# Designed miniproteins, single chains, continued (2), part 39

Each design is a single chain, and the fold is of that chain. pLDDT is the mean over its residues in the fold that is shown.

## One batch from the design tools (miniprotein)

Design m5416
Fold by ESMFold2-Fast:
Structure m5416 (fold): chain A 61 residues (1-61)
Amino acid sequence: MELRRRAEELMREADRLVAAGGDPLEAARLYTEAAFLARKAGDEELAEESLRNAERASSRA
């Protein structure tokens, strides 16, 4: 419940960094943290989405 909300907040922060042309490694770190929290919350779909976004951000670094 609370962990899933935090994961969603971290994903929004990472998305904002990507949109603003910020540090792609920082965005990847935020997505990775979001995936960890989503997995702890039992939301495998959100965790997989967050990991895919982290991989995309990291590949742009």
Scores: mean pLDDT 81

Design m5417
Fold by ESMFold2-Fast:
Structure m5417 (fold): chain A 77 residues (1-77)
Amino acid sequence: SEVEKLIREFGERAGLGESITEALIRGYRNGASEAQVIRAIGAALDLPQEQIEEAVRIAEKEGLRAALEYLLELALK
């Protein structure tokens, strides 16, 4: 799926471990929403809650890819 591909690409670019990346994909396959996936990524990156919720807002308005690019910028600093 496109969502699983975006999660894998994000995991590689952000430097998430294989275990975290596969856990995110399993969560999505088990019915997690895009918002739940974004919150899980934000938690894995130890991001402030306000930045995690901004990423959720971006996903709702502009789609998952835009939200993941936002999170990637925060992860790479």
Scores: mean pLDDT 87

Design m5418
Fold by ESMFold2-Fast:
Order: sequence, then C-alpha cells, then structure tokens
Structure m5418 (fold): chain A 59 residues (1-59)
Amino acid sequence: SEEAARALVDTLVARGVLDPGGVQALYDALVSGEASVSTTARVLQAAGLLSEEEAAALS
C-alpha cells in the first residue's frame, strides 16, 4: 500500500490540507499500519476535505 499512501499524502498536499512538513510523518504512519489509508481517506471525506470519488480511489 505504499502507492496508496503516497497518493493520499500527495492529494492532501495538493488540496492544501497537509503542509509539506507533515508528509513524512503521515506517510510513515500509513505504510507502517499505524494508520489505514482507507480509514483516513473516509474520515477526510466525511470532514469535507476529500471528494467521494477521491476517497473511493484511495480506498
């Protein structure tokens, strides 16, 4: 799921939701399994920070 983790963090940076300083910490949490890409994407969709299509593509 490294590609999915990278896609998620890149999307969040592009949307201005995640600053570049947070990228490494979030990426490490996602690839280590500390955080789930699918769960994180769904939470961000519910918060209005990702579209339904974006969240589905990252799940």
Scores: mean pLDDT 75

Design m5419
Fold by ESMFold2-Fast:
Structure m5419 (fold): chain A 108 residues (1-108)
Amino acid sequence: SSSAEKARKQEIEEAIRKVEESFVRWLARRFGIPEETARRILRAPSVAEALRLLNSARAFRPMSDEELREVGRAMGVDVSTLRRWIAEAGVPVSADALRAAYLAELVR
């Protein structure tokens, strides 16, 4: 069982690395930012910090309440939680930026 447990742990670690690498490449391409910046976003300790890092690399326009409801529904996240993350970030955010920051937290 010890040998099988080590093999499974290695497979999981390799799968995680592939997901992280794919996410970094996707994020860099999606927002036209360097992969180093995308890696910093992935390593961000919170959604709010990920949003600040995205905004420092690329400016965004604020979302309407209707857009926030649509984003929340698509992400399965309450609008109140989205509003809190935006307030904590203190920067304008787009729907794509919110989704990317949330995905970074889920992948991390």
Scores: mean pLDDT 80

Design m5420
Fold by ESMFold2-Fast:
Structure m5420 (fold): chain A 82 residues (1-82)
Amino acid sequence: LSEEERREIARALAVMHAVLAAKSGDEEQLIEDIKRFVELMKKEGFSDEDIAEALREIARVAESHGFTKAAEYARKLADELE
């Protein structure tokens, strides 16, 4: 993937997860969605670095919506992948 395509994918993944967070309204469910997201991205062949960057974007969005525990979980996963 090109640098530009990688940025677009990371942005799309962050937006997708923001929509899922808004729909679920439940921080526990958001954490489960984050776990599923990582599993699916690994299955589709995304690199650990790309997944970690997407998780950091998800964490920023989660914090902006008050989902502090979900944001912390996403950051922890990102750190573990790098």
Scores: mean pLDDT 72

Design m5421
Fold by ESMFold2-Fast:
Order: sequence, then C-alpha cells, then structure tokens
Structure m5421 (fold): chain A 82 residues (1-82)
Amino acid sequence: SDAAVMAEAEAQLEAAIEEVKRNADEGASLDKAVGEKLQAALRVIENLARKAREGSAETARMLTEQAKLIAQMAKDLLEKTK
C-alpha cells in the first residue's frame, strides 16, 4: 500500500539523515574541508526528505534511493579521511 511505502521511506530517510549527521560531526573533527562537504551532503538529504514527504509514494521511493546513495558516498568520504 502507499501508506506502507511512505512509512518505510520516512524511516529510511530518518536513518540516512541521522547517519550523515553523525558522520558530518566526526568529519569536522578530523578535517574542516571534509566536515564542510559532509554538512553539504546532510543539507541535500534533508531537502530530499522534505520533498519525499510532500510527494507521491513513487517520488518518495526515488528520493529515498537518492538519499541512501548520497549517505553511502558521505560515509565513504569519511572512511577515506581516517
């Protein structure tokens, strides 16, 4: 159902935001430029989450996939900085 899709998307978007927020805080403690890039990634994911909440179930699925990809790239950048 669309309601189930929206609930799953919201949970995944919330998880992605919290992960990138933690990674941005850690990155900032290691390297200022990395911290700034991770903070920019956080802002992109927050914007995707807002748009997903306002859109259709199809839009929410697509934007959740994009947010997960950005979160993975942010994590990879942080790991390369350690």
Scores: mean pLDDT 87

Design m5422
Fold by ESMFold2-Fast:
Structure m5422 (fold): chain A 77 residues (1-77)
Amino acid sequence: MKKEAQKLLEKGRKAYENKDYESAVKYAEKAAELAKGVDPKLEAEALSLLSEAYDELGDTEKAQQYAEKAREIREQL
């Protein structure tokens, strides 16, 4: 589970670097789902990537929501 989530997060980051923000969202969402309740640090990183990708797509409301969720998780670490 954790290793699969890490690979998905890496794919999401790669997509983001290539400006494929839709794929970055897809990979980061799946990474966050797999990390939920298992790896809070990985979940927060996936949610941060979701925030960045949604911001690039112009969905500033979702970008803010995911950034806030990532911050809340990090504050509990």
Scores: mean pLDDT 84

Design m5423
Fold by ESMFold2-Fast:
Formats: C-alpha cells, structure tokens, sequence
Structure m5423 (fold): chain A 71 residues (1-71)
C-alpha cells in the first residue's frame, strides 16, 4: 500500500511506471529469486545491484522491499 506510493514519490515516476517497477521485480524470475536470496543472504545484495546496474539508492529500495516481502 504505502510501498507503492513511496516508490512513486521517491522515484518521481507515474503511477503506472511505479506499479510496473514493483511488479516487474516480482514478475522477473531473476529479480524474484534475487529478492528471496536477499532476505536470506544479505551479502548477495551487492552483486544484485551491480548486475542490474542500478544506483545504490534504488538498490536500497529493492532491498527494503525484499525485507518486507520476507515477512
């Protein structure tokens, strides 16, 4: 709920874009597996952001999302 709103505001993207980003990460088999590994192996986090080519800021958001999903 608030996650989507924060992503939209923080990234400054449209609501559709924000939804796509969140869904893309979960839909993408690679990203999905990575998210699951993040909640178990934090040390793998650096490799993930490097492979994606994302910024540290964005990577931290993805990591936070992984923690929420790990719930």
Amino acid sequence: EELLERVKKELGADEETAKQIVTDIETDPLARETLERLRKNEEKAPEIYKKSGLDLDEFEKVREKAREMAR
Scores: mean pLDDT 58

Design m5424
Fold by ESMFold2-Fast:
Structure m5424 (fold): chain A 73 residues (1-73)
Amino acid sequence: DAAARGVLLIARELAKLSPRSAELEAEVARMEAALAAGDLEAAEAAAAKLEALIAEEPEEVRLEALRRAQAEA
């Protein structure tokens, strides 16, 4: 739960900074829907996709998204 929330917060901030904003927002929405439904398997699958998308972004963009996510928490 805490780890899933962390990935969501980072992904939301990253979506604002990334040219792949639509793809990031789509996976964020899938993860949010899965968590709301209690579908842990679907939530884990969406989290794995978000982690992969986050890892593909430039380091400077990822660090900025992380700093913003920490401020949201």
Scores: mean pLDDT 77

Design m5425
Fold by ESMFold2-Fast:
Structure m5425 (fold): chain A 66 residues (1-66)
Amino acid sequence: MSREELDAEVGLALATMIYALAKKEKDKEVQLSLLEHARSLLRQMPDTPEARALLEEIDKEIEKLK
């Protein structure tokens, strides 16, 4: 595993965990903040199909909250 591959796996795992926390969050402002943080993290990662799919879901959730 290269550093780039490790960064992609760790970043995706972290973004997924933040997304899961956001889905359970009751405060709309905190939920939005978590989703925006996960989105920012995914944008800094190597581009993978899994990252793109999660980013699309996060973008949809952010739009629902606005």
Scores: mean pLDDT 78

Design m5426
Fold by ESMFold2-Fast:
Structure m5426 (fold): chain A 62 residues (1-62)
Amino acid sequence: DLIEKIRTLTGLEARILSGAMDGMSQRQIADSLRLSVGTVSYHLKRALEKLGLTRGDVRRIA
């Protein structure tokens, strides 16, 4: 189920989620991808919603 949900992520959503799993802040992810913090926040939220996870779940797993 998680693998199927990961397939629904865009490349950008997957990269942002990977950074969050590595313990990066939204600002660090934004800097690494040349995006605004707001853009990172928006796509991270969408990625987590697609996976059925919260930011708390990511911190617990990471």
Scores: mean pLDDT 74

Design m5427
Fold by ESMFold2-Fast:
Structure m5427 (fold): chain A 63 residues (1-63)
Amino acid sequence: MMEGLDLSNPEIARAVKEMERAMEELRSAKTLDDILRAIGRVLRAMGDAVEVQLKIEKEKRLK
């Protein structure tokens, strides 16, 4: 569970859902290429969630 993320924010909630979807692709992957592609998607979705969280923290500090 990603307890560090503010799930009340719609951007964060969307990023979490994209990560869950990428994890489902990883679990259903049948070839090595599909596995590697799914891992890449998981890493991208996780990076997006972190970027959104950092943006929210920056906005909170500047306002």
Scores: mean pLDDT 72

Design m5428
Fold by ESMFold2-Fast:
Structure m5428 (fold): chain A 78 residues (1-78)
Amino acid sequence: SDEEKIEEAVKLLREGRYEEAIKILESLEKKTPLSYALLGEAHRRLGDTEKALEWYQKAIEMGVTAEQLDEATSIVFS
């Protein structure tokens, strides 16, 4: 399920395994504002600024909240 995929992606992000987390997040059947923010953070950590901005734009268009952005950043900095 998408829920199980997000849980695995969060675990991979916390471990610094950004490329593997991206593959899982991109495979989600239904992306959420949080999942777009997680994709943005993962690409930012890989130094791919262009792709990071594209995913953040999608998160903003879908109505990502400040709390969800804080959650995505804290996961990557844990």
Scores: mean pLDDT 83

Design m5429
Fold by ESMFold2-Fast:
Structure m5429 (fold): chain A 95 residues (1-95)
Amino acid sequence: MERFKARQAAMSPEEQARAARELLEEGRRELEEAAEEARKLPEEKKKRFLASRTTGVVLRAIGEGIDRGLSAETINEVAREILRRGEELEKEILE
């Protein structure tokens, strides 16, 4: 607990924004790869597959955010953006 508190206290808003951008870029890449895989599946499996992969990407980003000492607010914003992108890709694939 003290380790994470110390890292969080030392991290500037600019450093948090940079780390958040890196996590978002990684998450978006993983979602694009998951969407490409989903496009190869039967229609009835596409949505479930992409939803499952989106959940995994969100959980990984939360874990990495905690390890990097990001604020809960920043972690929640990253998670929301990844979820939103996953929903957009789901709509695109089902069209």
Scores: mean pLDDT 80

Design m5430
Fold by ESMFold2-Fast:
Structure m5430 (fold): chain A 55 residues (1-55)
Amino acid sequence: DEVIELAKELAQRGLEKLAKQLVHELLVDPSKEKELLEQAKETLAKLGPVVNPAM
């Protein structure tokens, strides 16, 4: 569910396709949960400090 929460954050940041892909990949292959979690965190961290698309 951590991946799903981060995917929601990514969707709200404008990365809706990536968010959907992360959730879909988790459902298809739950063994990738940690990998998907790390990917989501890394992407969100890159967006968090600089909200460029909102301008």
Scores: mean pLDDT 73

Design m5431
Fold by ESMFold2-Fast:
Structure m5431 (fold): chain A 67 residues (1-67)
Amino acid sequence: MIDAANQVAQTLVDAGAAPQDAAKVANAVLNGDYEKAYELIDKLEKEGKISKEAAEKARELIDKAKE
């Protein structure tokens, strides 16, 4: 089974996000709190902690998970 939360966390860590920040996004996805997950990704992108490409990939993984 596709674990979207783990895929999102790995994508963010690979992009240079701190493991703690990636874990917060993954926990939001696991809880079905997709709004919070998007907000956390947007904050990481705006703070320059991840690239725009990594943020877009993470959002796409969440979009597929909630379909």
Scores: mean pLDDT 81

Design m5432
Fold by ESMFold2-Fast:
Structure m5432 (fold): chain A 86 residues (1-86)
Amino acid sequence: GDPEKRAKALLARAEALIAQAEKAIAQPDLYSKRTIQMLITGIDGEIALIKEMMPEWDKKMQEEAKKVIERLEALRKELEAILAKK
């Protein structure tokens, strides 16, 4: 398959996960402890997969991937703080 298309698809999936995490952070009372734990696990998996795959991508996609990882890591920290209060 095309590495650029796979990179874009993976980053789009990460953006969807970011949107889900942002909703949980904005309204934490609407989300169960289990749902927050699943979001954290999902973020950990996405970061690991992006880090594994990104060496095969072009420089532009690697730069975009690094920014996405930074956003995911920041959201993970916020979700951990929410989880600690549940």
Scores: mean pLDDT 87

Design m5433
Fold by ESMFold2-Fast:
Structure m5433 (fold): chain A 95 residues (1-95)
Amino acid sequence: SAARREQLLRDLEGEARALLEAMRKLLETEPGSLEEARLLSVMAVHLSGIAFLAKLLGIPEEEIDEYVKKLQEAIKNRDVEALEKVLKELLELAK
């Protein structure tokens, strides 16, 4: 239904915002700290949520895997601009 699709899109947008917020906190965090490990774990949970919601929205699994890989690379490189760009591309694909 249209209502279900709209809710899934809102949930995906929420997960994307949460991932971006965690990334911004990660940039302010000391490398090798317990807080860095905690934030990386939180971000992994949000990545799983994004992949699950994208699948429910009908994005092919192969495309989801490519986006997850790009998001993981952006996180590894601490590249918030790349993370935001990839999230925006995924959100547009989900519409």
Scores: mean pLDDT 91

Design m5434
Fold by ESMFold2-Fast:
Structure m5434 (fold): chain A 88 residues (1-88)
Amino acid sequence: SVAEKALEEDEELLKRIEELAEEAEARIREEAERARREGEELAERVREEGRRRAAEEIAEYVGGGISVGRALLARARAALEARREAAA
């Protein structure tokens, strides 16, 4: 019948749509994976630059702190020696 032929044609169309949907899903997954890899590479570059900058800032801060600490200790030593001379 004409109705049976229409149902068979609709089933063939559905199968083709399902195939196209599967192909589209595979392409979307491939594009998502590429975007993920590009994002990971960018994130690693940003992390490396951040690590390098943080290390430089910490080194500057520690170096400055050591210099100030040494100056304070030298001043404390001089004050102690002056007190020892005054007590002698």
Scores: mean pLDDT 76

Design m5435
Fold by ESMFold2-Fast:
Structure m5435 (fold): chain A 65 residues (1-65)
Amino acid sequence: MIDEREVLAALARIYISLGKLLYSKGDYEGALESYRKALELAREAGDEELAKEAEENIKEVEKAM
């Protein structure tokens, strides 16, 4: 049995991975969108560490733009 928060956290991790991939390809806008979705999902999941990771990645992308 999978809790809804577990699903949200898993989706957030997927979006962080996607954001990292897009960032490595120079797609800063795509990376930013992916990290923002990850942040929303992490907050809904109540996963503070995952939310902080997404926020840090958003700041890195914004500095690169």
Scores: mean pLDDT 84

Design m5436
Fold by ESMFold2-Fast:
Structure m5436 (fold): chain A 88 residues (1-88)
Amino acid sequence: SRGERLLEEFRRLLEELYEALRAGDLEKARELNEEALRVGGELVEELARAPEEERARLLERLREVLDEFRARVLADPEALANAERLDE
């Protein structure tokens, strides 16, 4: 489904964002963060239109994707410090 494709693209972007943050590539991290926000917005719009069962399933997977990304960043002091710089 379109929701599944958007979720997979979002997951890939978060993985690339983590690697950019870990590497200290703030320019690439900024670009990936902006793209992730765009895809995430499209995913939220798609979920709003999805049938209840598909919406529930995709939301659970989205929660897992976000939890995994947060856990990786929080466990990596360098990635966390670089993520804080994106908010400047």
Scores: mean pLDDT 87

Design m5437
Fold by ESMFold2-Fast:
Structure m5437 (fold): chain A 61 residues (1-61)
Amino acid sequence: MSEEEKLKLEIVRAVNEGLATGDAAATQRRVEEILLKMGLPPEEARRIADRIAQDVADLAA
């Protein structure tokens, strides 16, 4: 498995944990760090992490 594929699986785990716990803020932080490790610019990583965290919050409600 490539490094990118491993990091994508870490994002899936972060989302599943957020859905189980309802902790969208923790999901946002974890996803942002993973995206930065994937080489995304900080602004883009934050934007994507914010969107994912919002989706987690909406689905967990």
Scores: mean pLDDT 80

Design m5438
Fold by ESMFold2-Fast:
Structure m5438 (fold): chain A 78 residues (1-78)
Amino acid sequence: MIERAVREGRETGRLLGMPEETIGAITGLIEGMNPEHLRAMGTVARPGGDEGTGERLFRAENVEELLRELEERRRELE
């Protein structure tokens, strides 16, 4: 499951034309999360979720929302 999330994050980053450094940051955050956090992220916009079904360009706000959610989760764990 983590491997799938990492792959989807990488593909979304490439689709948005993100630098490899940004893609690495996103996948690094995903790899550092507990399974429960990944499940919680499943309720937040997942890269390639809704946009995939609409065959639309992924919304940058979805990526920003994921990063913001990950940061908030990390702060709560401290």
Scores: mean pLDDT 54

Design m5439
Fold by ESMFold2-Fast:
Structure m5439 (fold): chain A 60 residues (1-60)
Amino acid sequence: SFEEEVERARRRLAEAAARAIAEYRARGDQARVDLVREQQDAFLAMLDAIEKLVEERKKK
């Protein structure tokens, strides 16, 4: 279902972000750690907006 696809996307994003943050932290690159966190927040907000739009269209 669409809801399951969104949940999988959220999990994959969290895993990818965690790996990227760990790698940049190991390199001492705080600016890139902050950028990854900001991008993750923006992407999660987009997924939430899409989920709400789909829910609205189901009710028609």
Scores: mean pLDDT 81

Design m5440
Fold by ESMFold2-Fast:
Structure m5440 (fold): chain A 61 residues (1-61)
Amino acid sequence: MEQLQREIDEGMGLIAAGVARTTLSREEAVRFLREMARQFERQGKPEAARVLREAAEELER
């Protein structure tokens, strides 16, 4: 449980840093975040994947 929270926090940090600093293309950022979400899903971390997907959807707006 505690580890899941840390994973989410670290994931969010990476997303924020990546998106904020690497604004090469909105589409690229969205695809990157969705790919990360799929990876976390495969690793059995649905919470992290969920957060990443939400971030991607936010950017898509």
Scores: mean pLDDT 66

Design m5441
Fold by ESMFold2-Fast:
Structure m5441 (fold): chain A 68 residues (1-68)
Amino acid sequence: MSMSELLHRFSEVATQVLGLATQRRDDELAARVQELMRQGLDALKRGDKETLLEILKEMERLLAELQR
């Protein structure tokens, strides 16, 4: 996966998870998502695709749990 594809997917998943956390008024989940977004931004600035992919997978896991 290219960095551009990874960034696009990261943005989509982060927006969806944060939106769902906000709708549920789950402050702990919202804080967790914001921390993952911060870690993802740091990985992006360093060009660390592997770390960004791991963070993306964690956010996709959270999204899947929220859609149950």
Scores: mean pLDDT 80

Design m5442
Fold by ESMFold2-Fast:
Structure m5442 (fold): chain A 80 residues (1-80)
Amino acid sequence: SAEELLERALELAKEGRIDEALELGEEALRLLVEAGRLEEARRAVEELGRTLLTHGEDVLKAIGAVLRLLGLLLDAELAA
């Protein structure tokens, strides 16, 4: 489920595993968007983004991951 993927993405983000957290976070976001759960998708991006920025040792990589997630969310909101 999207909730399980998001939970695992948050765990990976807390471990500083940015690439793996982003991969699972993107999948969770896609599932939420496909279900029309855009407000939950927005909250997921906010929570995951905050976690990535707080725990990521590579700040620029963490910023890049947040921008990618935000881009996916904005594209989905514009398509709705």
Scores: mean pLDDT 82

Design m5443
Fold by ESMFold2-Fast:
Structure m5443 (fold): chain A 72 residues (1-72)
Amino acid sequence: MEEEIKRLEEEAKELLEKAREAIRNGDLQTAREYLSKLGKVVSELEKLGALEKAKEFQKEIDELMAELLRAE
């Protein structure tokens, strides 16, 4: 369980970095795709009971989504 949570956490960090890079490059569609995948990882973390980590990554998604909406 903890090892699986750690793996999902690392996957979430990679997706978050890719989303940030896509935003910097002006590739808003690719950024939305990475944030969508990150949202699925957050759901898996919640199912495993890693609620605090899931909440932290959800906050990052919400902040980046707000930034994408302002960049339109």
Scores: mean pLDDT 83

Design m5444
Fold by ESMFold2-Fast:
Structure m5444 (fold): chain A 73 residues (1-73)
Amino acid sequence: SMKDEAEAYIKKGIAALTAGKYEEAIAYFEKALKLYEEIGDEAGVKRAYGLIAQAYYQLGDYEKGKEYLEKAL
């Protein structure tokens, strides 16, 4: 299902995040975000936004980090 595909992208993103591959993590979380938006999974959308925010903060992009964190609320 699209939900299973979104969860698979979240897992890949978390693995990339743990490895310090922040740009790769963001790309996976953005793919998951798109799938969660398409199925109307609001909890999944918020989770993806929070993870994107975390990755941007790790990159030192505080402006984007704050923007995505606000979307996760």
Scores: mean pLDDT 90

Design m5445
Fold by ESMFold2-Fast:
Structure m5445 (fold): chain A 82 residues (1-82)
Amino acid sequence: SPEREELLRKARELIKKAKEYLKQGDYEKAKEYLRKAIEYLRKLQLPDAEPDIERAEELLEQGKLEAAIGMLERALFIAEVP
C-alpha cells in the first residue's frame, strides 16, 4: 500500500541520518533519529519484524547504537520481503 511504502521510506531515511550522525560522533542526534525510525517501523505492525525492533530498542537504551542500527536494518529487510 502507499501508506506502507511511505512508512518504510521514512524509516530508511531516519536510519541513514542516524548513521551519518554516528559517523560525525553526534550520539545524541543518532539516538534521536533511531527512536524515530523505531516509531515508523512499529506503525507497520509486522509481527515478524517486532523481535528485531524490540532488540534495537534495548540496544539503543544501552547506548549500543551500531548494534541497534543492525537490528533495525534487519527489521527493514523483513518488512520489504514480499
Scores: mean pLDDT 85

Design m5446
Fold by ESMFold2-Fast:
Parts: structure tokens; sequence; C-alpha cells
Structure m5446 (fold): chain A 100 residues (1-100)
């Protein structure tokens, strides 16, 4: 459902934010595994790439994830999730600005 998609994206945004904020390849690896439990593509990243390549991939993917989150916030996020989703989007945007 659309609500399940919003919940899953909220989760993914939070895991990406935590990984990037840590600046720790082991934390990034753990966050990619967590995402991989709900998204098979991210499990492949965890299983095939080195820790540095995993970090680089998360950095590279983060702007796209932010755009998807912003689009979901504007178009499909229910009122009950607005504050939580808004905060997660702001946190990810802040982290992206700090690492670039």
Amino acid sequence: STIDSVNNMHYVINQVTDGLRSQDPQVVHNRIQDIGNVRSGWRQISDTLTPQQQYDTMVWQAPGILQIGQNMYNNVTPDSMRDSMSQSIQDLQSVIQQIQ
C-alpha cells in the first residue's frame, strides 16, 4: 500500500542518515544490512562491496533517497506521519550538506 511504502521510505531515510552521520564504515555496513532486510538490492551491496565502497554507495544514493522522501512527503504522506517524515527528511538533508 502507499502507507506501507511511506513507512518503508521513512525507515530507509533514518538508516541512511544514521550511517552517514556515523562516518564509521562498520556502522554503515550494519545500516545497509538493516535496509537489506526490507530491500533485497541493499542486501547485495552489503554482501558484495567493501566497507569503503558501501559508504561511497550510501553517499551516492543519498540525494536520490532524499528526493523520493520529499516527493512522498508532498504527495502521499498521511497527516499522522507528517512531523516524523519532515524531521527525517531534514536530518538527511543536513547530513548530506555536512559530508559534501
Scores: mean pLDDT 85

Design m5447
Fold by ESMFold2-Fast:
Structure m5447 (fold): chain A 99 residues (1-99)
Amino acid sequence: EKERQLELEILRSLGLMAYSIVKTHKSKDASAAIKALEDYLSLDPNDAEAWEKLGEAYYLAGEYEKAIEAYEKALELDPNNEKAKENLEKAKKKLEEKK
């Protein structure tokens, strides 16, 4: 179990670092950040910050419906996350614009 905790921390760090690279637009593809965060969250689904970053990665990929789901999950875990609230509204507006 200590080994699993170390693996979770490494996966979390990799996901957050991949997200940071995508956000700076040094990578044109959000898929690496999405995969790393999905892999981490499949093992530890109770990380509000990781759900928020997954939502931002989906948003950057243009996957607004998946971004909304990830932000809603982040807010279920941390209702006071103002950034997740703001980003959820931005993703909803983008989804409405596509209709």
Scores: mean pLDDT 76

Design m5448
Fold by ESMFold2-Fast:
Structure m5448 (fold): chain A 108 residues (1-108)
Amino acid sequence: MEEAVREVKELIDRAAELLLAGRAPEAVELLVEALRLMDEKGLPEEAVREVEEYALARLTAVFRRQHQAYFDRRGLDEATREALARALAEQLLEAVRELYRRRREAEE
């Protein structure tokens, strides 16, 4: 189980790097693969929560970095920057979960 959690986190890390490189479609495919791997490995609820929390934190950091110039121009405080970046990360993860669900429904 530790190995499966590590493999999923490695996919999330690769997706984060692709997002920073402007390769969003490829990053989304890796996040979908992470969801598929979690299902295939049968991760328990505790491990799923750990991975979801890890993904949220990593993607929040990505959006903070990507939008730094915008935040600086707007003079936004740290709490507002964190809240906006987290909202963007949550929206991406929700979209990825929806895409994975639709693909699974099409295969069933």
Scores: mean pLDDT 87

Design m5449
Fold by ESMFold2-Fast:
Structure m5449 (fold): chain A 65 residues (1-65)
Amino acid sequence: SIDELHAEMAKRLREEIEPIRKEMEKQVSAAKTPAEATRIETKGLVEQSKIMAKANEELKKKLAE
């Protein structure tokens, strides 16, 4: 079902994104300047966006078939 597919995707995204988010937060907390913190956050957001984009494309393919 669509609900099962959404649940699977949500679980996978949580498992892939959560470690990146936590690592980003730790590195931001250790940052010595606001500029360094912003660079770390930007890198983390880019990585998360790539994971989300790939998951969305996979979901679209599964829903089309």
Scores: mean pLDDT 80

Design m5450
Fold by ESMFold2-Fast:
Structure m5450 (fold): chain A 68 residues (1-68)
Amino acid sequence: MIDEEEVERRAERIREEFGLPEEELEKLKERIREEAEALRRAFGLEEVREGELRVAEEIVRIDLEAEK
């Protein structure tokens, strides 16, 4: 099971950094979960860990910078 508290904490951090409205928080949480799950599958892990969440957060940041 994904650590939903960590997902929310990371999503809130990105939302604040990019000045996004609160309604975008759920979308950011979904993006982080999707990227973390993709990493979990790529590495053959049974569950998402902090390492996958950390990398997922960075991927979402890079994507948002590219979307400017």
Scores: mean pLDDT 81

Design m5451
Fold by ESMFold2-Fast:
Structure m5451 (fold): chain A 71 residues (1-71)
Amino acid sequence: MKKRLEIEIDIGIGKILHGLGVLLKDPELLKKAAEIYEEARRRAIEEGDKESAEEAERALKETKEALKKVE
């Protein structure tokens, strides 16, 4: 549970940073969100947490698309 909870918290933080980055059109916040999602996805894969890995991967793709619009 501990490592899964930490991954879920990281994904949550990433979502907040993504939302702020889109709202403020700040590519730095979006890059931070992407970095957090990449780390969360890697850790989820290592822990066998397929659900969190899929969520982080989806969020990462959305953040990369948002970055293209804010450049």
Scores: mean pLDDT 82

